Designed miniproteins, single chains, continued (4). Designs and how they scored, part 95

Each design is a single chain, and the fold is of that chain. pLDDT is the mean over its residues in the fold that is shown.

## One batch from the design tools (miniprotein)

Design m15305
Fold by ESMFold2-Fast:
Structure m15305 (fold): chain A 65 residues (1-65)
Amino acid sequence: MREERMRKLREAAEEIGKVPDVEVRIEGEDLVLTFKTNSLENIGAAIRAMAAGFELGVSVKVEWK
């Protein structure tokens, strides 16, 4: 279960990382997103990360710069 959770986290991070101006990292079992701009694409990435977090039962953190 933990290995499958980490695999899904990595897949989600890779998918979200395709969004411009978004930095994605995994800290422990949490997804951390850092946004530089308020584009619709960035908002979409945040929504996807939150959905993935709910499905996996992990925390999602969002940072703005």
Scores: mean pLDDT 70

Design m15306
Fold by ESMFold2-Fast:
Formats: C-alpha cells, structure tokens, sequence
Structure m15306 (fold): chain A 63 residues (1-63)
C-alpha cells in the first residue's frame, strides 16, 4: 500500500542518518527509493511528496 511504502521510506531514512550518512546523501537515497517504489507500483506518483516529507521528518528527528 502507499502507506506501507511511505513507512519504508521513513524507516530507511532514519536508519541511514542514525548510521552517520550525511543528510544530503540520505535525501538522495530517499528520492531513489521513492522513484523505485513508484516504478514497482507500490507508491502512487501523487504520494511522492508525502514520502519525501516523511524522510525529511525522520532525518530532522534523528539529528
């Protein structure tokens, strides 16, 4: 579902920033993951902004 894909993006971003990956690299990775999830039909194109916002919030909370 879209919600499960958004949660995956959030968890991935949280894990990466906790492991010491720089914010810019985590955001780049989140964009790549979002594009892949849309390509696989696991996330709608219209929910891309919501998924990216979830990644940004996860990074901000971990910093």
Amino acid sequence: SNQESIELVERSARTAVTAGVPREAVLAGARELIDELVRQGRLSESDKPRALEAARRAIDRAE
Scores: mean pLDDT 86

Design m15307
Fold by ESMFold2-Fast:
Structure m15307 (fold): chain A 70 residues (1-70)
Amino acid sequence: SPIEKQAEEVIKELNELIEQLTDPKKRAELQAIIDSINTLLAQKDYDGLETLIKRAKLFIEKVREELEKE
């Protein structure tokens, strides 16, 4: 399904971002998003998944901006 593919792509981006971070708190925040996406995928909650993916994409941009300041 298109939404499952988007979830997989977002998980990949989050994992790549975790590898760039040394701060355990920031890494845990990204891991929590991955865990939430996986939970919604397992439950087949596609409406919740669509909302979370949109939020995750915005959060990825926020973390990238903060990396430029650190």
Scores: mean pLDDT 83

Design m15308
Fold by ESMFold2-Fast:
Structure m15308 (fold): chain A 94 residues (1-94)
Amino acid sequence: SAETRARIRALAAETRAALRAELDARGVSPQERQQALTLHGLAEWGALEARSVEELRADFAAVRALARQTLSPEVAELVERHLARFERGVVAVL
C-alpha cells in the first residue's frame, strides 16, 4: 500500500542517515562509504518491491552477503547492523 511504502521509505531514510553518520565518524574511505550506502539503497529497493516476508528476508540476506564480499570486515559488520535494524522495522510495518 502507499502508506506501507511511505513507512518503508521513512525507515530507510532514518537507518541510512544513521549508517552515514557512523561511517563518517569512523573515517571510512570514500570508496567503502559509497559502497555501503549503495548497498543500503539496494536493500530499500528490495523492501519496496518485495511481495512477501520471505522475499524481503531473501533480499536482505543477499545484500548482507554482498556487504561481506565487497567491504572490509569492520565496515561489513557496521552495514549488517544497520540493515538488521532496517529489516526489523520493515517486517513490523508489513
Scores: mean pLDDT 88

Design m15309
Fold by ESMFold2-Fast:
Structure m15309 (fold): chain A 74 residues (1-74)
Amino acid sequence: MSPEQRADSAVLARIYARMSAIVAAAKAKYGENLTPEQRRAVTEEQIAAVREIGAEEGRPDLAEALVAWLRREE
């Protein structure tokens, strides 16, 4: 892989780890049967985390592409 592809993979791994942790924390707090409102709150928390990591890593473009993809998943 090129150095750029390795750097992108590291950023994506960090984003996916944070998103997974948010879902795990929500299930631990609310149980496996999340209400539609709780699921919406989890999705918005994931979007906020993705944008934060994208900004920190200097990849806001990548963050916004992932946010658009997440908002498409209904």
Scores: mean pLDDT 77

Design m15310
Fold by ESMFold2-Fast:
Structure m15310 (fold): chain A 96 residues (1-96)
Amino acid sequence: DENGRKAVELGQASSLLGILRGLLLPREEALKWAREMKPFGEEIQEKIVKLAPGLSQELVEEGRQRIEDWLKNELPKLSDEEKQKKIAELEKFLNE
């Protein structure tokens, strides 16, 4: 399911963006960013629902496992500069 796969990718990108921002920003800036991003997060959730109203549990579970595997195996290998680059890539993906 093309739309289901894309919906999972949007959810993954949104989750990773939040995690990476939380790791790189001072607490006050991270909290401010989270407040400013609430409408954006709601927009992404609407896009997910529109793409895949009946998104399969199998695809959702695949997405969660991929995030967990990435956080465990890839995130510790990244420098702060590489994390910033990943943030920029995720922001681009979520806008398109």
Scores: mean pLDDT 70

Design m15311
Fold by ESMFold2-Fast:
Structure m15311 (fold): chain A 83 residues (1-83)
Amino acid sequence: MQLKQVIEELKRAIEAVQAGDVDEALEQLKRAKELAGKLEDKVVSQAVITAVEAAIRAVQAGDLDRAITVLKGAIAVLEDELK
């Protein structure tokens, strides 16, 4: 259940980044990080938190392409965990 919520927040963050809405993107990323911290799988939790922190730094640096790439990678990993 929480895994799907993390994926949803990451997808919303990508949409906000693509729209140029930096404030919304940062809020979605912070929420995704909080939800990721509640994941039962500690390895998956840590990987998602690391990716979200990298995406936050990329957004703050204005490197939106990097933020989108990192977040898409995190979503792919999480979607594989749902198989």
Scores: mean pLDDT 82

Design m15312
Fold by ESMFold2-Fast:
Structure m15312 (fold): chain A 98 residues (1-98)
Amino acid sequence: KEKVVLVIPVKDNPEEAVRVIKEFAENEPKELDVHLILVDDGSKDNTVEAAEETIKELGIEDKVEVISVEDKGKEYAAKKGEEYAKEKYPDATIINLG
């Protein structure tokens, strides 16, 4: 199976983070080994906590990672997520959805 890594930035929006994770869980293609990297752009609210709780409730800790980066904007967060994905999954196809 080809490994695909989806990179999605989030900031100060727990509802969006939860929605993204749930949509990922419901719509993962059966033909692909898909992994999600949710990049927290320095949220000050409970965005990261809500994301981590949702991942745990869905039992998909092996399919989804939450990483936090400096609060430098969405494009910076997306770029850092791509760099992380390329280093950790060098043979994967990386899709930036930021």
Scores: mean pLDDT 82

Design m15313
Fold by ESMFold2-Fast:
Structure m15313 (fold): chain A 90 residues (1-90)
Amino acid sequence: SALQQALQAKFAGDEDALKALEPQIEKETEEMIEKIRKLIEKSSTLSEFDLGVLLVASSSIAVSSEKAGNDKLREEALRLADEVSRALEE
């Protein structure tokens, strides 16, 4: 995982490795948001457990995007988390 590699680079103080991973992390984050969105669109068959996993995933993406300074991805992930929360209430 590019995110795991970035975390290791950050703790090691390897600025060059961290900067090299930023585009990959952004791309992987965008792809994950899109995958979760598509799952929610097909969500009439998802269990409460499945929805709980998607809520944790979207919330984690929001936190990671905020730390990366990517307000657009943070906003998209927060909207996704809200949609999952609404599905869990039904």
Scores: mean pLDDT 75

Design m15314
Fold by ESMFold2-Fast:
Structure m15314 (fold): chain A 79 residues (1-79)
Amino acid sequence: MHHVDMNKAAKLALLILGKPLSELDPSVSPEEILRRLFPEIAKLPEEELERRAREASKQLNVDEKDLEAVLKFVRSLRP
């Protein structure tokens, strides 16, 4: 797949912030969840972001390419 699965991206964002996957509200779009969570993720130091993202990707079976796409997007939100 050449595109990030938005549902996996939302789950990845929750796990990076240490939030349970039960906070993934199915009545809210994954894109809306990501929009709410990304500012908090962008505040994490680069080393901490990479460490947490790597651990979360293992739990969700996210491939390296999808993980890189999510990290690239998060990094684009940093000052």
Scores: mean pLDDT 72

Design m15315
Fold by ESMFold2-Fast:
Structure m15315 (fold): chain A 80 residues (1-80)
Amino acid sequence: MKVEKLEVSSTEEEVKKALLEVVKLTKDQKKVEIIAEAENGYKVKEVAEGGDNSSISSVILEAYNAEKDGGKITVTLKFF
C-alpha cells in the first residue's frame, strides 16, 4: 500500500497549494483514504474515489477551518 504525507500551514495560500497537490496525487487512483489532522488535535478521515475533488477538498478544508491559527495540518493519503 502506498502512503503519501503532506505537512501544510493553515494559511489560505498553503491550503490552496495542498489541495492542488492532493488532486494531482489522487486523480489516477481508484480509491484513497484521506486523513487530515490539525495541530490542535482535530482529526477528520474519509474514503473517496480517485478524482473526487469535492470529497477530497472537503476533508482538508474541514481541518483548515478547525485549525485557523497558522498551525500545521498533516494530510495522509493511503492508496488502495
Scores: mean pLDDT 79

Design m15316
Fold by ESMFold2-Fast:
Structure m15316 (fold): chain A 69 residues (1-69)
Amino acid sequence: NAMEDHREEAIRGAEGAYQKALEAAKNGDVITATRYSVAAAILYAAAGEPEKARQAIRDVGKAMEESKK
């Protein structure tokens, strides 16, 4: 099933990007955090998971605000 395969790949990619974004945000790497948070949001949205896309943006944004450069 091409749609299910595509969705699974998108979710795996989104989870990886989300983890990298969150780590970068905690380390104060704003550029890397932003790049990966956008990638995670796009991939979650493509997988039909808009709530996870919004959650990823919120989590990374909060971590970025709490981190010192």
Scores: mean pLDDT 81

Design m15317
Fold by ESMFold2-Fast:
Structure m15317 (fold): chain A 83 residues (1-83)
Amino acid sequence: GSTKLIIRLPKTVPFSKIIALIERLKLAFPQAKFDLRSEENEYIIEVDLPSEELAKQAQQLAEQFLQENNITQYNIKIIPSVS
């Protein structure tokens, strides 16, 4: 089944960095489906991946990007689809 990676980032993160993160993930995971939601106080990036293994790899890449950009406040969750 598909697995969803959810990345939540505060509005203090520049929008250009949100887009750069999504572009980096798209290059690494071209089969993934992306959704970006802008809430009042946060950005939510949802990434649909075909496996939990790929979701874990996407999480690692996202965390590397965030660390490179000195972004310390974020929340990442992996949600496996229930069959």
Scores: mean pLDDT 85

Design m15318
Fold by ESMFold2-Fast:
Structure m15318 (fold): chain A 89 residues (1-89)
Amino acid sequence: SEEDLEKLAEEYEKQGKYFTAASIYFALYQKHPEDERYALKALEFAEKVIESGDEKYKKQVEYMLRKLIDDFPEDSEVAKRARELLEKL
């Protein structure tokens, strides 16, 4: 269920596994594109991955950010935040 996936993401966040948490929320966004909360949560954890400096997830994070930029209106909070994070990569 969506609730079970959100709880799983919270457990990975507590372990500092930010990329796994971002991936779970990005998958929830893809199932429920009408619910902006999942996209915003994916961006929150993508930012933590970028801040960690761990380059092994760089390409996957870039893919998530570009997909959110493409899917959301240019003036949306999601698209603006995704562009800002993409510049920090």
Scores: mean pLDDT 87

Design m15319
Fold by ESMFold2-Fast:
Structure m15319 (fold): chain A 62 residues (1-62)
Amino acid sequence: SEEDEKLVEKLRELAERNRDDPFGLGVVLVAAASYSTAAKSAGDEESAEKFRELVDEIAAME
């Protein structure tokens, strides 16, 4: 959804701001993974995929 796309953008920005903080990055990673799981459980595969891609992006920052 459009709301989920905005949330992905905000979480990506938060991850970028926390690049030098492994704990902060870890918190954002867990949040993105949790949103992906919640979206999938709700049947929103499109949003689940977007959050999954964000998880991969954040993991690459660590």
Scores: mean pLDDT 82

Design m15320
Fold by ESMFold2-Fast:
Structure m15320 (fold): chain A 94 residues (1-94)
Amino acid sequence: SERLEELAKELEKNGKELLDRVQEVLDEAVAEVKAEKGESGAEAMKEAYKLALERLEKEKEEAEKKILEVIIEGEKTGDELKALEELVEIAKKE
């Protein structure tokens, strides 16, 4: 189906937006550590990466939960298009 291909491409696009979000969280954590400590060295970067990983893990857990709920509901209703549209919206929000 042409509509399924369009939704699949939109989901792939949202995957790229998720990678951009990962970079944004990393950059924010680096800036935060630099501002707090006035330092930019290996130790400051390690702390920034740890903070970013903790934040990304929480965002990932929330996203995985929402994705799973949409998939389960889609399977119950048989409405694959609605499930894909909801997955696209979740990816945009995350």
Scores: mean pLDDT 62

Design m15321
Fold by ESMFold2-Fast:
Structure m15321 (fold): chain A 99 residues (1-99)
Amino acid sequence: SEWKKIVEDMKYLGGRLPETPEEKEKAERVAKFLKELLDEDDPKKFLEKLLEMAKELKYEEVKKKVEEMLKNPTDEEVAKAFGLLSLAEEGKPIEELEK
């Protein structure tokens, strides 16, 4: 799933040094988005930044889900997004949070 791809891209920054110029560029883009997400306390702005990451990295399913969340940008929707990322990291079905 695309949620797993986001988690893998995020772990890429902490798991190993990028070996190619292309990997380094991708790691730098992911690092920029992670820093912006971690510094953002506003749920709407958090979801907007996550949407930009999904657009730039071409995660179409995540993009659609975040666009849905942006229709009602609450702390609960941000928590749901973190929950989906956490389940993807653990390799668990994301359907457990898709109610």
Scores: mean pLDDT 67

Design m15322
Fold by ESMFold2-Fast:
Structure m15322 (fold): chain A 81 residues (1-81)
Amino acid sequence: KKEEAERLIREAGEALRAGDVKKAAALYEEAAELYAEEGTKSGLLEAASVYLIAGNLAKSNGDDELAERLYKKAEELEKKV
């Protein structure tokens, strides 16, 4: 839910500060899934933004396949709004 998603965003930020890009990307993806589960326009837009962040991190870490999957999820959610 919202509080859980916000906690995951904070943990992802902490992982980034520690240099753990893989952990940060995974935590952002999990947070995006929780925002998407709300089914509201606001939740879907938040989820799309967070999936883009996770995708950019995956790409920077050399994981192009994961980045493409995350970008596609963001695009699909944007189309629902």
Scores: mean pLDDT 83

Design m15323
Fold by ESMFold2-Fast:
Structure m15323 (fold): chain A 103 residues (1-103)
Amino acid sequence: MKVEELKEKRKKEMKEKYPDMPEKSIELGVDTTLDFSFGSLRVIAKEEGVDEKELIDWFINEPEKFIEYLKERVKKLSVLEAVPYEMAAVPHAANEISELSNA
């Protein structure tokens, strides 16, 4: 799946979940959230010493593996250090990552 396909899929899901929300608000929210997530993936790739392209592929095509990877890494981080990991997880499981950084 390409980035554009993920954005369109997420916009459709949000429109179905929040039918009374203006379409432009949903589109702006999804685009902004995913752009922050991709920026966070660049930060994580640099900090972990991994290929950014591989992390983006996991984020798009293997989200369950991506979230499990983030959960393992976040356990070693303070709340502030975990912020990029939480932001990267927002489209899939932000709450699960946030809870682990406080455990």
Scores: mean pLDDT 71

Design m15324
Fold by ESMFold2-Fast:
Structure m15324 (fold): chain A 90 residues (1-90)
Amino acid sequence: SKEDLIKEYERLVREGAELATRAQDLLPQATPEQRRELVMAEAEVAILEMHGYILIKTNSEVEELEKVVERMKEAVEALRALIERVERQI
């Protein structure tokens, strides 16, 4: 349902915020290459969060919101994997 998708979106926003904090804490210790990767991954999550927000506020089609939520899941998982990789290398 649309309500379930909105709840999943809100969960991903909270998860993204937690990961953004973890990424920020790593930046002072990261190499220039790692910093670029972390910032780009965080930016991708932020862009998808904004897109999802617009779709929810404009009462867009459920199918369109579903696609954005799936992309957010992928971006959040990619950011988490990157954070864990960088944490192991520091």
Scores: mean pLDDT 90

Design m15325
Fold by ESMFold2-Fast:
Structure m15325 (fold): chain A 85 residues (1-85)
Amino acid sequence: MTPEEIEELERRIVKEAKEELENSELTILSDAELEALSAQVRALADQAERLRDSDPEKAIALTKEAAILALKGMESKKLAAEAAA
């Protein structure tokens, strides 16, 4: 895969993850839930990396899931900051 194809795929995954997040119910997560979410994102990313050569389609799906969870964590932190202000 060329570097340009990788960049396009990354842009597509991020766009799709943002669109899914916009249609989901967002809640303020606790610190423990945010740590669990971060651990899950890391686990999904590691699994995707291991599957890249054997199952590229599953690797892409796991990367997208990790991106959605990462964005959810960021939005939760933003909502918590806004609620505290």
Scores: mean pLDDT 76

Design m15326
Fold by ESMFold2-Fast:
Structure m15326 (fold): chain A 81 residues (1-81)
Amino acid sequence: SAEMEQLIEELAKEASKVLSEEEVKELVRTIKELYSKMSEEEQKQFAEQLRRFIAQLKSETDLEVKRLYLRIFHQELLELL
């Protein structure tokens, strides 16, 4: 959906501040793969969760903590695949 594409772009923008290009690409790939396996209801809930996570990332001023949040998030998503 257009909303999900926009959320992924915002997440990638925030992630690019603290992660390598390769890590950002893998995170985006993982999100897209997981999203494609979800029901319509799960996709809507995931979009809301992603929006909340992006807001949390934007509020974090410590770049090392922001990097840790992103790596934990990516690992949690991988465990759902």
Scores: mean pLDDT 88

Design m15327
Fold by ESMFold2-Fast:
Structure m15327 (fold): chain A 94 residues (1-94)
Amino acid sequence: MKEDIENRLKEWQELKRKAEEEGDVEAYVRLAKYYTKMAVFYLLTGKLDEAEKWAKKAIEYAQKALSLDPTNEEARKILEEAQKILDAIKELRS
C-alpha cells in the first residue's frame, strides 16, 4: 500500500516534469486525461467545487498540449470533455 502511493506520486511528478520542463506533448495529454478523470469522479460524488477545480486543470493542460501540437486529436477531445463537465457543473448550480 505505501509503495503503491509512492510509485504513483513519482509517476505524476515525472509527467509534470516532462510536461513543464521538456515541453512533452504526451505528458501534457496524460496529465489532462488524469485531471478529467478526477473531475468526473468529484462530479459523480456531488463535490462540485472539486469537480470544477479538476475540470479547469484538465482544460489548462489540454490547451498547453494544443499550443505545442495543434493537430493533437486526443488533447482536443479532452478539452471538449472537460468543457462539458464545466457546463454540467454550471447547470447543477442553477
Scores: mean pLDDT 81

Design m15328
Fold by ESMFold2-Fast:
Structure m15328 (fold): chain A 99 residues (1-99)
Amino acid sequence: MSPADLFQHLSDTAKYLAQNAEQIAKQHGADPQKVKDLFLKLSDAFSQASKAVKDGDQDQLKKAYDKVKQALVDTAKELGLDPEEAAKGADQLGDYAAS
């Protein structure tokens, strides 16, 4: 899978998670509308990263990936998960996708 295809797959996955936001929020004691909005932001950020990779735009890729990291951290906080662990996971994924 190319890095662009990986980011597109992650965008599609986040969009699917947004469709299931009520169930996810219920399992984590979170607000369903906030969870939905966060997964939609994450989907948009991954879509922007996929396009940046296809375009060879390293500056746009960095900006899109900063949005991915922020959305992952915010989602972790809303779900009662460790935001530091989410940030580390985002950094590792970004490093692999950029190589």
Scores: mean pLDDT 82

Design m15329
Fold by ESMFold2-Fast:
Structure m15329 (fold): chain A 111 residues (1-111)
Amino acid sequence: AAAVEVLDRASALFGAGDYDAALAVLGAVPATPAQAEALLRFADELARLAAAGTPLEELLERARAFAKELGFPEEHIERLLEQVRRGLVAARTAAGELILATLDAASAAAA
């Protein structure tokens, strides 16, 4: 319950460009699977920020700092950065997003 509210607040702060406040809010989340959910939500938010013109390098640096603050091992940080990079690339390419959505829909229909 509380974790969802914290993630929503952190996402809003991240979207507003207040990364320090977002990290402070996330620092209150207990060590649970919710940390992975928080990272995925931030990856999605960073993709939206990239579509708005925020530099990729700055977004990746912020994602790395966020993962380190949560105490994630280096290998998990590498996986997070790869997810963020894929999301940011997709967000910058509307045609690519439509192609991926179409393939996902086709896969679901074929199943």
Scores: mean pLDDT 52

Design m15330
Fold by ESMFold2-Fast:
Structure m15330 (fold): chain A 66 residues (1-66)
Amino acid sequence: SEAEKLLEEARTALDNGDIDGVKRIAEQAAERGDVETLLEIANLAEKKGYLDLARYIVDLARKAFR
């Protein structure tokens, strides 16, 4: 599924320290209104200590919620 692809891409980007890559993936999920995927990506970022990134993604999820 699209959600699974975005999550796999986000995990890879986080493992590589590619913060800009994670932001692009999160923005793609937000454009689709996929709040669940956004929150999963935020959780992954938080677990790896990227707290500012996690907050950014949570804000995207909140704005994408209709």
Scores: mean pLDDT 85

Design m15331
Fold by ESMFold2-Fast:
Structure m15331 (fold): chain A 89 residues (1-89)
Amino acid sequence: MEELVEEARKAIEAGDYDRAIELVQKLIEQGHYDEAVELAREIARKAVEDGDLEKAQRAMSLAIQAYEKMGKEDELVELAEEFRKLLES
């Protein structure tokens, strides 16, 4: 798990959003939802800054899926509002 998180952070810093998204998906499959959400939020922010709306949307979708699997409905509403504001920026 720690290795996947470290690799994902390096991919995000390098702007390799495809690799970062792949690693976040693996974290979700392994049940590491909190780490997956944090990384997906960072991917979404950086991808929006780079104008890569497709990668931003993919990352947002993964964060939403992770919160759904956790049953965090209240946090899901806050996450959706955060992503709406990012896309409006």
Scores: mean pLDDT 82

Design m15332
Fold by ESMFold2-Fast:
Structure m15332 (fold): chain A 86 residues (1-86)
Amino acid sequence: SELEKEVEELKKRMKEFLEKVKNADPKDEEEGKKLWEELRELDQKYVELADRLKEEGRLDLLERLHNFVTTEVIPEMALLLEKFPF
């Protein structure tokens, strides 16, 4: 389904974002600002997709996406704060 594809594409984008955070130079303030902006965009897409999944009764996909974010994304956000605390 289109929703299942959108969930997998968002997960892929989030994984790519986390790799950028891991490889980022803490001295590159401009890169840090771009990473915080990318996080805001990903958060907005997550909220939008979660709402659509709820409306279409795809609770299975919502749970999958939520579990991915809570287990793989949120723990790694500490690194973004450590590298770019602004």
Scores: mean pLDDT 85

Design m15333
Fold by ESMFold2-Fast:
Structure m15333 (fold): chain A 92 residues (1-92)
Amino acid sequence: SKEDELKKTKILAILIAAEAEVIVAERLLEKNPDLPESKKKKIRELVKKIRKLVKEGRKKIQNGDIEGAEKIVEELNKLMEELTKLLNEALA
């Protein structure tokens, strides 16, 4: 249906946004080697978890499991919000 195609498009957009935020986080870690190790560890753990969920989300879409992909996107949105908060705190 047209609704399923729109859902797939929205899911793919969020997966792309998550990959972009991971790249930003990794570059920020490279440019700020003097950040506290506890902060760097938390950022690396979130990056790893986001990468895993993006891979799982892409597989769900490939297999036509839209509902499974939507659940992954809900978890990704929460992790991306947490990552954004940590990155903002690290830059302050």
Scores: mean pLDDT 88

Design m15334
Fold by ESMFold2-Fast:
Structure m15334 (fold): chain A 67 residues (1-67)
Amino acid sequence: PTEEELDAEVREALLIMKAAIAEKSGDYETAIKYYRELIEFARANGRDPSVYEEKLKELEKKLEEAK
Protein backbone atom coordinates (compact mmCIF):
# COMPACT_ATOMS: atom_id res chain seq x y z
CA PRO A 1 0.00 0.00 0.00
CA THR A 2 1.06 3.61 -0.61
CA GLU A 3 1.38 6.18 2.19
CA GLU A 4 -1.90 7.66 0.93
CA GLU A 5 -3.66 4.28 1.11
CA LEU A 6 -2.17 3.56 4.55
CA ASP A 7 -3.30 6.96 5.88
CA ALA A 8 -6.79 6.30 4.47
CA GLU A 9 -6.94 2.90 6.24
CA VAL A 10 -5.87 4.47 9.55
CA ARG A 11 -8.42 7.30 9.26
CA GLU A 12 -11.21 4.81 8.48
CA ALA A 13 -10.22 2.60 11.43
CA LEU A 14 -10.23 5.58 13.81
CA LEU A 15 -13.68 6.69 12.61
CA ILE A 16 -15.00 3.13 13.05
CA MET A 17 -13.67 3.02 16.62
CA LYS A 18 -15.14 6.44 17.48
CA ALA A 19 -18.52 5.47 16.03
CA ALA A 20 -18.56 2.13 17.88
CA ILE A 21 -17.63 3.74 21.22
CA ALA A 22 -20.36 6.39 20.82
CA GLU A 23 -22.97 3.75 19.93
CA LYS A 24 -22.05 1.49 22.89
CA SER A 25 -22.24 4.48 25.26
CA GLY A 26 -25.76 5.31 23.98
CA ASP A 27 -24.63 8.53 22.29
CA TYR A 28 -26.53 7.86 19.07
CA GLU A 29 -26.19 11.45 17.81
CA THR A 30 -22.37 11.25 17.93
CA ALA A 31 -22.41 7.72 16.47
CA ILE A 32 -24.59 8.96 13.56
CA LYS A 33 -22.13 11.82 12.95
CA TYR A 34 -19.18 9.41 12.69
CA TYR A 35 -21.06 6.94 10.47
CA ARG A 36 -21.97 9.80 8.13
CA GLU A 37 -18.27 10.69 8.00
CA LEU A 38 -17.48 7.02 7.25
CA ILE A 39 -19.98 6.99 4.36
CA GLU A 40 -18.47 10.17 2.88
CA PHE A 41 -14.96 8.75 3.38
CA ALA A 42 -15.87 5.44 1.69
CA ARG A 43 -17.43 7.19 -1.31
CA ALA A 44 -14.47 9.57 -1.68
CA ASN A 45 -12.02 6.62 -1.60
CA GLY A 46 -13.95 4.28 -3.93
CA ARG A 47 -14.97 1.92 -1.11
CA ASP A 48 -18.34 0.28 -0.43
CA PRO A 49 -20.31 2.38 2.10
CA SER A 50 -23.21 -0.11 2.43
CA VAL A 51 -22.24 -1.45 5.89
CA TYR A 52 -22.05 2.12 7.24
CA GLU A 53 -25.32 3.07 5.51
CA GLU A 54 -27.11 0.13 7.18
CA LYS A 55 -25.67 1.10 10.57
CA LEU A 56 -26.72 4.73 10.07
CA LYS A 57 -30.33 3.61 9.43
CA GLU A 58 -30.32 1.54 12.64
CA LEU A 59 -28.98 4.45 14.70
CA GLU A 60 -31.43 6.97 13.20
CA LYS A 61 -34.28 4.60 14.13
CA LYS A 62 -32.97 4.31 17.72
CA LEU A 63 -32.61 8.08 18.01
CA GLU A 64 -36.18 8.59 16.73
CA GLU A 65 -37.53 5.96 19.18
CA ALA A 66 -35.79 7.79 22.06
CA LYS A 67 -37.93 10.89 21.39
Scores: mean pLDDT 78

Design m15335
Fold by ESMFold2-Fast:
Structure m15335 (fold): chain A 86 residues (1-86)
Amino acid sequence: VEREAELLESLAKIDEKTAVELAKLLAEKLAKEGKYEEAGLILEATAKGVKDPKTKKELLEKAAEYYEKAGKLEKAEKLRKEAEKL
């Protein structure tokens, strides 16, 4: 998942729309398998490559939701605070 996260962050800097679509699909698949922490990581990494503030905020908020479901409450709060600044 770490390698996939790094690739999506890099792709988002070149082709934001495709990276966001792929990240959402992968995160949804991981979430359906109960892999909430991995789903959050994919969206968080993709958000780092995203320049559009609205899209970045949406990805950070969704990543926070997944981290919360994974029991990573501190990580979820940190991402929500980052989203509020956008």
Scores: mean pLDDT 85

Design m15336
Fold by ESMFold2-Fast:
Structure m15336 (fold): chain A 81 residues (1-81)
Amino acid sequence: SNEAERLAAVLRRLAERLREEARAGRLPELREELERNREAAEEALKDPRLSEASKRALRLIIRAAEEGDVDGAVEGLLALA
């Protein structure tokens, strides 16, 4: 569907941005982006229609953001895409 394709594209762009900020050493921007992704993932987890795979991916994003784990956050975002 158009909505699923659009969401996948957004999630891939978010993952690319995290990698770019980390590689460039832009730590304040990286921290802000991780926090935004954590907040969005916590809100998304409230949806009772989520698959178990989506719930695992969202929980990975939350944990990774709390730990400053860029690779984990990227993995979670790409798993949702």
Scores: mean pLDDT 84

Design m15337
Fold by ESMFold2-Fast:
Structure m15337 (fold): chain A 62 residues (1-62)
Amino acid sequence: SLADEIVEEVLKRLKELAKKMPKDEFEYAANIAYEVLKNNPVVTDEQIEKFKAELDKLIKEK
């Protein structure tokens, strides 16, 4: 679905940014991405929960 493509693309870009950014800047960018996706009307609550779990893991591993 379009929602799946949006979530996958955002997560892919965040993984690339994690390699290049300091943790503090990455955490800030990641939180902005989460809020944008959460407010997107085509993205479901289930997709947001899964995205947040992946995001939290990525931040902790950094």
Scores: mean pLDDT 80

Design m15338
Fold by ESMFold2-Fast:
Structure m15338 (fold): chain A 84 residues (1-84)
Amino acid sequence: AVEEAVRARLRAEVTARFEEFAREVGEKQLTSEEVKLELSRLQGQLEGLGVGGLRAMPTTPEFQAARQAGIEEVRRRLAAEVAA
């Protein structure tokens, strides 16, 4: 069905956006303020795709893994700032 093809494409796009976000946070040594800005951009991109944002994401293993990786990277960066 056309709807299933659209959902598969949406899933791939959402996963790619989370992977891009995790890469940006991990590789560019962003400050906590820059991480918050990138989170706002990711939230806007997810809303633009009709996903409804981070909390409304599908519970498939791929979405859960991408979301968890992004959350852990943000948590790690914030913890490093607090420890400094």
Scores: mean pLDDT 63

